# Ledger of designs, part 88: designed miniproteins, single chains

Each design is a single chain, and the fold is of that chain. pLDDT is the mean over its residues in the fold that is shown.

## One batch from the design tools (miniprotein)

Design m3065
Fold by ESMFold2-Fast:
Structure m3065 (fold): chain A 74 residues (1-74)
Amino acid sequence: SAYAEAVLASVRAHLESLGFSPEQIERTLARVRAAIEEVLAAGGGRLTPEARAELHRRIARLVREAIEENEAAK
């Protein structure tokens, strides 16, 4: 979907700007894709305002966890 593509592109650009390795980016994007699919499946394929809010929270958490993991590895 156009929404999923836009979200994944935005997350990729953000992680690249932070200097993440390709492997870390791929891992985080796989988690983001799974979150998008899970939220859409739970909503019967519909992206309701509640589903969008939940997806936003899950993506924000996944990005935060990736940043914390990267900092802890230094």
Scores: mean pLDDT 81

Design m3066
Fold by ESMFold2-Fast:
Structure m3066 (fold): chain A 68 residues (1-68)
Amino acid sequence: MSVEEMEKRLKELIEGAKKAVEEGDTISANVYLLAAAVYLTSARSQGKEEEAKIAREALDEIVKLIEE
């Protein structure tokens, strides 16, 4: 997966989480959170620092959406 491809996928997860939070769908919001966490773990296990950074930033944004 390229950096651009990961950015696109993570943006889709953030957008999905945003919509789920707005609709009060806590279960779907947490599914998007878990998906972002999987991307972070995968990137870290492969030593892909740039991809890991992008995934971590997406995870942090989704956490803020759920907590606020």
Scores: mean pLDDT 81

Design m3067
Fold by ESMFold2-Fast:
Structure m3067 (fold): chain A 83 residues (1-83)
Amino acid sequence: MFKLSKELINALAAMLVLLRPDMSEEEARKLAEEMGNGKRPELAAEASALLILAAELLSFEFGVNVSSIKSYEEMLELLSKAL
């Protein structure tokens, strides 16, 4: 099964933190890792939608792609500013 890159998993975690106020950062990061490692196939459509939204936000607001952002902390900061 395909695994998402570290950068895509960081984008998923950041989007979950920002869009799901009932979810803690620790829970969001754990869920993103599970989604990125194919452990949550029932959430594949949600993961794809969140990644598309993250990619569009980063491209539109900052002119950067998801794969260029190497830390979770930077990913969370940029996506929080874009939302």
Scores: mean pLDDT 81

Design m3068
Fold by ESMFold2-Fast:
Structure m3068 (fold): chain A 81 residues (1-81)
Amino acid sequence: MELSEEERQQLLALLEGQIALLRQWKAAHPEIAALADQAIAQLEALIAAVKDPNASQEEIEELARKTDALLAQVLAELAAL
């Protein structure tokens, strides 16, 4: 599905907000630092793909899926602390 320019900007702001939150959690909980770093790197890759006019929808969907999986792992580890 094609995102409008407004929807794309809202998505980018949301993803950047998630990175900021992960950095806060990493600072508060060093035990999840490695997993948080992986999630941040995956979010940065997703942001780059969303900004790239040559990125395929399939690439963006695959990166989003990987990002969701890593975020779920961060939340599970954080809940276990």
Scores: mean pLDDT 83

Design m3069
Fold by ESMFold2-Fast:
Structure m3069 (fold): chain A 67 residues (1-67)
Amino acid sequence: MSAKELAIEHDLSELAEKTGLSEEVREKLKEMVLEGKSLRDAIEELYKEGVLSEEQYKKIMELIESE
């Protein structure tokens, strides 16, 4: 595992713990970010796909904007 992958996995683990994201959603986010998509764009895409609830989406976006 590369240092970049490890950092992304750690950040996504923290986000999942704070927002209640499933392991399946975490893996999709990791793949999207590794493909060059920003975390914000990846979250927005998953919300549009109906994978994230509106409450989860808002909470995640608030946390991303505070970083």
Scores: mean pLDDT 76

Design m3070
Fold by ESMFold2-Fast:
Structure m3070 (fold): chain A 68 residues (1-68)
Amino acid sequence: MTPEERLEAAREIVRQALLDAGYSQEEADRFANMTPEEAEKLAAEFAGTDPRLASALRGYADAMRELE
């Protein structure tokens, strides 16, 4: 998997996790423009309440950093 393919996969995982958590399609799509730092901050906030969403957000941050 290329870094670009990994980023797209991570983005879709985050999007699905947000939809599963009750966020709207529009809110999930807004996270496509999130910075790695914003994704890490959000992951920390969800670590205690939704570990799956937190894990998805950390994976997204890592994938974005691999393209730097």
Scores: mean pLDDT 76

Design m3071
Fold by ESMFold2-Fast:
Structure m3071 (fold): chain A 57 residues (1-57)
Amino acid sequence: SEEELKALREKRRKAIVNAFKKVGISLTDEEIDEVLRDPAAGTRRVLKRHIEEKKKK
């Protein structure tokens, strides 16, 4: 049901935010949505972008 899907989405949001907080990264709503759409690829892209951009511009 859509209620169950909403609950799962909320759990994933919390997991994503918590994981990034551990490495000192604060996500925007757009970045959270990107990770929710593509959990594996989105997470890797956002994390790598934040880390590398801090060093490479």
Scores: mean pLDDT 75

Design m3072
Fold by ESMFold2-Fast:
Structure m3072 (fold): chain A 65 residues (1-65)
Amino acid sequence: SVDNATEGLKKILEDDEKVELVQKALKGEISARELAEKTGISLGTARALVDPDITQQAMDKLLQE
């Protein structure tokens, strides 16, 4: 869900290396499982973050603050 993606993205934005891992996952360079393992977020949140539509909606929600 967008809410799970937004919560996960807030934690990821605290660390530039984790942001790079999300970008690699969106490009298909790493799996959602690898993203979850390396960032410490749940597999469900990582699966939401590899969906570009969900990730864009989460980013838009954060930018509205």
Scores: mean pLDDT 74

Design m3073
Fold by ESMFold2-Fast:
Structure m3073 (fold): chain A 76 residues (1-76)
Amino acid sequence: MDAELKAIADELEKTAPKELEEAVKQGLLSEEDAKELKELAAKYAEALKAGDMEEAKKYQEKMNEIAARAVERALA
């Protein structure tokens, strides 16, 4: 297992939930979008720990899509 990837995944698992909760509290994200991003961040972290870079990329792409949707919703 790549020790650096594990360290990144561990940090993401610790920080992402709190950052997403704060974004919802500030009205920047809906609860639904934040929940989906939290789930995808957890799966991304698991893929990094497994060394599965193809799965990690897929989850990152999905997270980017949800972020883009949130921006569109804010502009609508």
Scores: mean pLDDT 75

Design m3074
Fold by ESMFold2-Fast:
Structure m3074 (fold): chain A 88 residues (1-88)
Amino acid sequence: NIEILEQIIELIEKAIESLKKGDTESAIKYAEEALELAKEIPDEEVREEVTSLLESAIESAKKGDTKSALESLETALTVVKNELEKLK
């Protein structure tokens, strides 16, 4: 579903922007919302990869590891964007 992938992309981008601004609490909330939507991704391999990356990003952000959290979010964003491109 194109719409769900677009919503996940928007939420991950908001999480990245929040972390870059030092708003870790908002970043965690956006990443948690993206994680819930990611559970609905039809492709099992993409779903597992995206959910794992978002879980890692949330854990890193909660520990104050902003660099690892950003890396995981940016990797998840790339995976979701690549999946969306295949559905066009």
Scores: mean pLDDT 88

Design m3075
Fold by ESMFold2-Fast:
Structure m3075 (fold): chain A 106 residues (1-106)
Amino acid sequence: SAARAAFARVMELLARGELREAVRLMQREGMSLDEIAAALMGAFVDMSGLPAEEQERMLREIAEIFGLSEEEVERLRRAIARLDEPASQAVLLELARKMAERLAKR
């Protein structure tokens, strides 16, 4: 389906670190808050496997795009570093939902 193709393309862009293009596609395709949150969760998992310098670059770009505070960026950084912990997974989902809501208001 067109929706499934759009989601796959968003995930491809996020995996390549093309955050701004992924966000533009999310908005263009009218993705739901749940779909945006799911895509962001996938991006956080991918980020956990990146070198620290690349993670920090992506965190800075995410903060700019989604308007994250320094406290939210630190929470995101810590949760990504501890993806195996259920508490970290809950923090990532909370932040992904907040980011999706902020995107929908723009």
Scores: mean pLDDT 85

Design m3076
Fold by ESMFold2-Fast:
Structure m3076 (fold): chain A 99 residues (1-99)
Amino acid sequence: AALAALEAAIARLEALLARTTDPLTRTALRSAIELLREALEALRAGDVAGARRLLEEALGLLEIALGVGRVTGASEEALRALEEAIAAIREALAAVEAL
């Protein structure tokens, strides 16, 4: 279910944030988590289009952060955290798009 997938994505990003020490990666994860929480509220209100847009915004933010991290020599742990966060959001987005 889309709600469960989105709740799982939020929980995954919170766990990644707790393990991440890189300041730029932490900032990107916090921003993505806020967008996911807004998407969850939109989805609970029946606004599927709004939830999708917020998930796409969170995905774009993390993809930019990953690109910057790769160019600036971020740690392997930081890059992995961003990749795992992106994967979690993509799973949530697929579940929302199936509605």
Scores: mean pLDDT 88

Design m3077
Fold by ESMFold2-Fast:
Structure m3077 (fold): chain A 94 residues (1-94)
Amino acid sequence: SKEEKEKILEILEKYRDEIKAVLGMTDEQFDEAFEAVKEALERAENIEQAWLYIQFTYEGEVRDLAEALLRIAIGLLKNNGKFSKEIIEKYAVR
């Protein structure tokens, strides 16, 4: 839904600094990955289709980071929208 998509983007913006710190991202890397997630959510009917959009549209670091951001956002939302370093770190390890 539109509300679920908005919540994903809001939580990523809310915890931008914490996510960047844990994942070792630059501002530019975060902004490119965030934009990829935003486009995927705008073009997809649901979260599963947003995953597929990212996988088929983006490559390399942008794809990997966009996938990580989407997983982190979903994980944090499932954690009542509260910060969790453990959730972020789970997606830092390849």
Scores: mean pLDDT 84

Design m3078
Fold by ESMFold2-Fast:
Structure m3078 (fold): chain A 95 residues (1-95)
Amino acid sequence: MSSQQLMDELSRIDIRSMLEGATVEDAEEAFRLAQQLAEDPDTSLDDKILAYRVALNLAKQAAIRAKQQGDEEGYKRALELAEETERRIRELEEQ
C-alpha cells in the first residue's frame, strides 16, 4: 500500500471516530497504519508525526469510551496504546 493510501485510510478512521466515537479496535488500526507510515521511507517526518498524533487522539477517545461503558480491559488497552504512541512521537521529534 502506498504512503498516500495509508494516510487516506487513517483519515477515514479519524473522520468516522469524530462522528461515531472511537473503539479500541479503531485506535489499534490507526496505530498500525501510523507505524506503517513511520516505516515508509517515502513518508515525510511531518506526516509520520501527524499520523501518530491522529492515532494518539483515537487512543485517548477509545479510552474515554471504554471507561464510560465499564470496559476495564478496553480502557487498559487504549491507555497502553496512547502511552506507546506518545513515546513514538517523542522519538520522531528528537530526530
Scores: mean pLDDT 85

Design m3079
Fold by ESMFold2-Fast:
Structure m3079 (fold): chain A 80 residues (1-80)
Amino acid sequence: SDGTQLLQLAEEYKKLKKEIRSRVSDEEFDELEQAVYQSLSLTDEEREKRMRELAERFGLDPELVLRYVDTFRRINRLLR
């Protein structure tokens, strides 16, 4: 069951990553990825604030960025 859930989350993550990469520069995407990785140690409120700020700066839908971060966190939780 965990293997099936991980596969589904990996496909969603890949889809969201491709959508974001199509809308931003490589430099902007690298900054977002660094922030996503660092967000694993943040509180839910701090993470949401940072992701919304980056989304606004890069002209992205904040809900798209939040879904991307949440998918990444769910994958990392399953991998421990």
Scores: mean pLDDT 85

Design m3080
Fold by ESMFold2-Fast:
Structure m3080 (fold): chain A 72 residues (1-72)
Amino acid sequence: MTMSEFLEELKKAAENKDLEFIKKNAGQINLALTVYEATGDLDEAEKIKNYLTAFYEALGDQEGVKVVPFLS
């Protein structure tokens, strides 16, 4: 999967409140953040963070949504 394809899938997962997708792809999310931060693509890193924030807000923090490891 390309990074662009992954971002589209992450966006869809956030829109669909797919907690299972986020949990299964926690490592890939961290890799995407690391790559974008390392390459200076901070706007792309911010998009990932925004998708995760929207997802967390949609589920509520009380649902245990802070299970995805972050690198920054």
Scores: mean pLDDT 66

Design m3081
Fold by ESMFold2-Fast:
Structure m3081 (fold): chain A 90 residues (1-90)
Amino acid sequence: MKEELKKKIEEEIKEALRNMIISVAAIAVEKVGLEKAVEEALKILRTLDKEEGLPELDEEELEKLREELEKRIKERAEEHKKLREEELKK
């Protein structure tokens, strides 16, 4: 039970950190552009994984992570832009 609870907490923290990094990257898109925001988000996630002692991602896993980050960052950036435009129109 103790180890299962630890794994569940670690997974929830990892997902929260990932969502936070994506949110920050989405805000940065307007200032630095999508490509640079995705690259920086990927670097941060890879640094965190390295500090946790997780094995380095292979090239296929890295490409899949890049595509996922690009999609999520783009979606969050578009949502953030819409919210700002709606708030300015009020």
Scores: mean pLDDT 74

Design m3082
Fold by ESMFold2-Fast:
Structure m3082 (fold): chain A 105 residues (1-105)
Amino acid sequence: MTAEELIKEGERYLELAKKYLEEGDYKKALEYAKKAIELFRKAKELAESDEELKKKAEDGLFEAKTVAAEAELNIKKEEGSLSPFELDIEEALVRIQRSVLRIAS
């Protein structure tokens, strides 16, 4: 399996994670985001001398981590496991990650 194949499969799982996140299925969104994270991480390791592939894997990894963080935050909101103060902090962190991704893109 090549770095390009792993990136393509990671992008497929990332699309599924985004779809479930938008549909409000946060547990499935988190599951698929974690799969995307594993694939992009492996792709980054295999993209040894290819800076373009390495950057694509890093960009995908960052986006997959952002989707996973949003899914986790929404699960915690549904479960009521965080105080309003803790939710505000985690929401601020997710928003910072999204802003960095948007600027980097």
Scores: mean pLDDT 79

Design m3083
Fold by ESMFold2-Fast:
Structure m3083 (fold): chain A 80 residues (1-80)
Amino acid sequence: SSAMLPIVARALAATSDPKVIEALRRAEALIQQLLAAGKLEAALQATDLLLEGVYYALQGDYEKALEYLQKAIALAQAAL
């Protein structure tokens, strides 16, 4: 099994919103694909957006969490 980033695992444990859970898993998977492809700059940019999304999810602000996670996903998809 692929190792999940510890902060993503904590966010998944702390949230029950299905859209946030889906976006967290998708963003993490895309970041791992960028790293495997050697696209370090895009991986770091997507990780910054993921981290913002995680912090909002941990605060219960799921609207802002989704905004940042969707930005991470869009950036990662565009870079792949």
Scores: mean pLDDT 81

Design m3084
Fold by ESMFold2-Fast:
Structure m3084 (fold): chain A 85 residues (1-85)
Amino acid sequence: SELEKLIAEIEARLEERKKEVEEKMKTSSPQEQVALEVALKLLQAYDEMRKEGLRKLAEKGVDLAKIREMSESEQDALILRALLE
């Protein structure tokens, strides 16, 4: 389903971003490492909210194929509205 594909893409991108953060941490100061750890936790929480919003949009019968064509910011705005209903 389109929902499964969108969720898989979110999860794949998170894994890529985790690797990028890990690489940055190798050359980061202790203070920068703390900031990167906090940023990663916020990103993980954000991605969980995005997945939940997509599930809610699917339950409402929204065409998820059209959502795929949107920018990340446009998707986030739509997802936020779905979560705040």
Scores: mean pLDDT 82

Design m3085
Fold by ESMFold2-Fast:
Structure m3085 (fold): chain A 88 residues (1-88)
Amino acid sequence: SAEEKRREELIALLDKTIADAQAWLAQHASKLSPAERAQLQALIDQLAAIRAQLEAGKISTDEALARATAVLRQFGQLVAQVLAREAA
C-alpha cells in the first residue's frame, strides 16, 4: 500500500540520518565539550527510538515524522552553534 511504502521510506531515511549523525559526531568529537557530546548522542538515541517504534507499529508514520523533525531541529541547532564557535 501507499502507506506501507511511506513507512518503509521513512525508516530508510531515519537509518541514513542516524548513520550520518553518528559519523558527524565521531568526526567532531575532539571539538565538542562532554556536555555537547552527551546532548548530541541523546538526540541520536531519540531518533533510534522513534525508528524502532515506527518499525514495531507503535506509532504512525505521521507521528514518527513529526517527532523526528523536532529532534533533527534540535540537532541542527547544536551543530550550528559548534560550527559558529569553530569559525570564530
Scores: mean pLDDT 90

Design m3086
Fold by ESMFold2-Fast:
Structure m3086 (fold): chain A 71 residues (1-71)
Amino acid sequence: MEKKERLKELVEEILKKLGREELLEEALEQVDSIEEADLDSALRQAELSLLAVEKGEEAGREAVAEELAKK
């Protein structure tokens, strides 16, 4: 599997949970600029960041997203 595709998926999920989807295009460009040698470190960092965001933002931001979707 392409590591950059997995990293893009993780970044998209992080930005979605943070409510920063407007930054997705810039973030994906940053992923494309990462050297293959750095991808393993970037993937690990992104996975840890996603877990931290999930723990901190899970109830608050997801509830707001649901409220907006209802309208």
Scores: mean pLDDT 69

Design m3087
Fold by ESMFold2-Fast:
Structure m3087 (fold): chain A 75 residues (1-75)
Amino acid sequence: MVPAEPAESFEAGKAQIEEALARYSAETGEEITVTAVEKVTKEIGGKEVEFAVVTVTSSADDGAPRTTAQRVKAK
């Protein structure tokens, strides 16, 4: 479900996660709702690294929120 490859941009990372979630929902019949999408920046190895962070809820998880993150390529 979570892409391992860095996304080209925040928008690309967000789109990749949303597409993967939509496909997973269609294949499994689980109702997956995106509740938040945000850009998170962390320092790794002395450099700022951006992540597209998506929080979702699933009918299979009794509405418990899950967070998924996709790393964004540095320019």
Scores: mean pLDDT 68

Design m3088
Fold by ESMFold2-Fast:
Structure m3088 (fold): chain A 103 residues (1-103)
Amino acid sequence: MLEEMKKEIREVLEKEGKEKEAEALIKYLEMLEKGPENIEEEEGRKILKEAHAALLSLSEEELRKLADIAAKYGDKELLAAIGEVAAEKGWDELAEYTAELLK
């Protein structure tokens, strides 16, 4: 499941020339799978910052596509992070959409 989700994230973002953003998000997902407590504190903070920056750099349409992928694979952590970024950017419809998918 994680490998399939990582592939879909790469496919969506690489089409838009956002390979670095895709890799930042994939590193975040791998950290969550391993458990944050098993990652060095400094490395974990770096991964979180880079993932958040990646999400902030995406368009509303790209962020919506990632929300659909997160929901498809049951990744509630990624889905919540997407909702937070949508709210920060004032994309209220997308933020509400992610909240519905989290139910």
Scores: mean pLDDT 82

Design m3089
Fold by ESMFold2-Fast:
Structure m3089 (fold): chain A 60 residues (1-60)
Amino acid sequence: DKIDQLQAEGLKLSQQSADYMQQALQYGAQDKQLGEQYKQLALQYNEQLTKKVKEVLALL
């Protein structure tokens, strides 16, 4: 069941990362500085997700 839980969490993280990207695009259109902040956050989240996925793969 741990694998199922990790998969569900990974899916959520992926969706959240995409959501942040969308927000960065929307807010960035109005305020470049605000958009950049959101983009930086989304990028960091995405990098963490990638590392987590790699760790899960190694666990298997």
Scores: mean pLDDT 76

Design m3090
Fold by ESMFold2-Fast:
Structure m3090 (fold): chain A 73 residues (1-73)
Amino acid sequence: GPMEELRERRLRLLLELARLIAEQLRKETGEEPEIRVEFEGDTRVTVTVSTEKKRVVLTADLESGEFTVEVEE
């Protein structure tokens, strides 16, 4: 249904954002980034993009559309 399609679209956008972040980290650090995707239940997802020098954590609620970005160096 429309809500399921919205959740799938949000997940696709989140993963595309993670890909762009990984490309930027590769350029900045010269290191190959690791991307980890973790689900908490059916609606909450955490995507971690990390190198030895820098980590970016994206947390999203696919149902509400709320998301946070945290950068750790």
Scores: mean pLDDT 83

Design m3091
Fold by ESMFold2-Fast:
Structure m3091 (fold): chain A 100 residues (1-100)
Amino acid sequence: DLGARQAAENERLVARARELLANVSPSREELYRLGEELGFSKEQIDALLQRLIEENGLSEEEAIRVLRAVFLLAKELMEREGLDLETALDLAWYAVWLAR
């Protein structure tokens, strides 16, 4: 059953996102480094953080934690599953948003 396999994969992604969100106090400097590895400029990262704060009501600390988890999970999906950046980011955003 493809639906059951997809549900199991989604559950694993959400579980991994929870691990990435837990027990961390990430710095903006770490976030810039991670974003640069994925091809994002500091200005693009700042714009993403501003949207999380303004549109989703997150604190700066929460926005940094969320975006860090998204970047780390996207990188893992690209490296392990061969996904392109856009697809990896879409899946990572979905998983992190459900995990928080």
Scores: mean pLDDT 83

Design m3092
Fold by ESMFold2-Fast:
Structure m3092 (fold): chain A 66 residues (1-66)
Amino acid sequence: GPELSLEELKKLADEAVEQYAKHFGLTPEEVEKWKERLHKAIEEANGDRAALEREFTRLLIEASLK
C-alpha cells in the first residue's frame, strides 16, 4: 500500500495547487478544479502517488498552454 494515507496525499495535492496558483495566476475556481481533479486521481488510484504525480503533470502542461 502507499506510505501516505489518502487524506495525507490530498493535503499534499492541495498545498502544491496553492503554491502553483500564485505562479500561474489561477482563479479560485481553477484552484478548486485542480484540487478536484487531483483528489479524484488519488481516490481512483487508491492512493497511488504516481497517479497523483501524473495528473499534476497534466495540469501543469494544460496551464502552460493557456
Scores: mean pLDDT 80

Design m3093
Fold by ESMFold2-Fast:
Structure m3093 (fold): chain A 68 residues (1-68)
Amino acid sequence: MLSPDEANLLAAGAIAYGLAGDEARARELLDKLVQSGWLSEEQAEAALRAALAGDATAAGRHLKEGLG
């Protein structure tokens, strides 16, 4: 099970990869958060789409609701 610090690190990495256009790496990190119960699949997809669109604020908002 991921710790809160590990979950936040993966979330930050997912946003960074998404903003860079690396969907595969962003999705890999988000899938780990979903599998560990930190995010729903819907939250992960919303965060990924926001990051790929260049909206770091919206991506962070979707992730923060799950991570605290």
Scores: mean pLDDT 81

Design m3094
Fold by ESMFold2-Fast:
Order: sequence, then structure tokens, then C-alpha cells
Structure m3094 (fold): chain A 62 residues (1-62)
Amino acid sequence: SKDEKVLEVIRFAMQSGYDMEKAKEKIEEIEDEEVKKEAERILRQAEVNPQEFYRAAHELLA
């Protein structure tokens, strides 16, 4: 599902030690334009407030 692909990007960012450049590379592999835009939106939020975002992402994946 689209949500699964977005969660895959979040999980990948967490597993890479929050390496934003690698997470952006993972987003470029997404073929679905809507999923890609959603993942990009989420990553932009991580760039604005990474500490709070990654806390929320960890809670979401629990």
C-alpha cells in the first residue's frame, strides 16, 4: 500500500542513523508520484524539526 511505502522510507531513515541524504536517495526509487510526494513532505518536516520528528516516527512504528 502507499502507507507501507512511506513507512519503509521512515524505517530506512531510522536504520541509516537518520542519514537524510540516504533517505532522499530512497525516495527517488519510489515510482508512485503520490507516495513520493508524501515521503518528501515527511522528510522536509524531519529537516525542520528532526528531534521531534524522529521521536514521532519511532512512536508511529512501535
Scores: mean pLDDT 67

Design m3095
Fold by ESMFold2-Fast:
Structure m3095 (fold): chain A 72 residues (1-72)
Amino acid sequence: SELIKEGEELIKKGEELIKEGERLVAEAEELAKDPSADPEEVRRLRLEGESTIGLGLIVKGVGNLLLEKAKK
């Protein structure tokens, strides 16, 4: 079923986006430990990471819905 393959691919892409976003959040947290770091740069990286995680969760959710539809 094409729906199964497409669902699995979207879940994989969603997980990759979540990992990328988690990396950006971790970089922001590490940068925030430096007193000389620009607070705006820390904020930008954190928001970028959080947005990327959010996108990954949506993409993974769509993949899961396709897999559920394929079972019916």
Scores: mean pLDDT 88

Design m3096
Fold by ESMFold2-Fast:
Structure m3096 (fold): chain A 76 residues (1-76)
Amino acid sequence: SNSPLTGAQLVQQAAKLLNIPASKLQDPAQRESLKALIEDAGRSVGLQLDLKDEQQQIPGQTAERVLQALVKFSQG
């Protein structure tokens, strides 16, 4: 979509996309692992993300490309 997402919203959409229950995101270790995976997926398509600031605005097109890369990256 064209609407921006916060870092927290991107993490939430990534979890949904990977079929990770929302309850698991309350575990700090699982949340940090997912953030690292999203950042790695972003790097694989030339995008540099820092998800430590979960309130930062991420452009919708950037978020969509990262989520698409995440699906492919997690399967490789």
Scores: mean pLDDT 82

Design m3097
Fold by ESMFold2-Fast:
Structure m3097 (fold): chain A 65 residues (1-65)
Amino acid sequence: SEEAEAVAEAEKLITELVKEGERYPQHKEELLEEAKRIARAISYGSLDEIKEAVERAKELLEELK
């Protein structure tokens, strides 16, 4: 389902945010905060909120380069 696919992508991004926080210690707190935001969207949010959190996280990761 679309929901299951969005949740799977969000979980993958949580892992990626945590991993990048280890590579860029200066951004660790910001990246961990985004990971927590995605986790909250999965637990308590709508499908649209999960998709929004996913796009925000992708944008943040792209800015790190």
Scores: mean pLDDT 83

Design m3098
Fold by ESMFold2-Fast:
Structure m3098 (fold): chain A 62 residues (1-62)
Amino acid sequence: MDEQLRLSVSVAADIISTAGSHPLVKSVDVTLTDDTITITEDILQPDGSVETHTYSGPVIPK
């Protein structure tokens, strides 16, 4: 759980930049399994609300 914090900052920031330009990203959380990577991001909206977005993709264990 805590180890995901380091990866969430780098990987999730890269994915967020690719998926769409969001003016304010409040927090990102990344969970890795043997077959899936799940990224959950909290985006601060201009009206002061927070939206939660989730991205899931395959992980190739190789």
Scores: mean pLDDT 61

Design m3099
Fold by ESMFold2-Fast:
Structure m3099 (fold): chain A 96 residues (1-96)
Amino acid sequence: MKKTLTISGLSEEEKKKLIELANSIPGVKAEELEDGSVKIEGDLSGAQSAMIAQHALMAGGDIKVESEKGSTVVEGDLSGAERAEIAMENKMKGLN
């Protein structure tokens, strides 16, 4: 199952750390996009997705999660990363 995480708003140093973390996972590819965001794609477990999301959130980044099925309700492992994204959006709405 392929999942894509797109992370924006990170400093250059935090981007490098996140890319190294993601590349340490077998079957996962991380790259910096031309707009300065980091794209992480691969067969990510919920725990791996949550770990990446936690690192990005602690660094002050913005996370977007996309799955192979897009609009499908995600269950099990993917929900951890989605909950982290929702928690971040709720905090940003409270600060804005």
Scores: mean pLDDT 66

Design m3100
Fold by ESMFold2-Fast:
Structure m3100 (fold): chain A 69 residues (1-69)
Amino acid sequence: SRAEEAVARAREAIARAEEALAAGDRQTALSHLNEAQDYAVLAAAHGAPQEELDALGRRMRAVAARLGV
């Protein structure tokens, strides 16, 4: 489904943001975090389960905290 695809893409973008942070690349990490946020919004719009949306939100907040945003 479109929701499942959006969740998968959000998870991939979060993983890329985490990898960029580990490499010290703040700008790339922020770009991937923004991408993850867009896919999370798309997942919610297409009816992704609340449990999956909450999990995405927790991971995105952790990345945002490490970025200081």
Scores: mean pLDDT 90

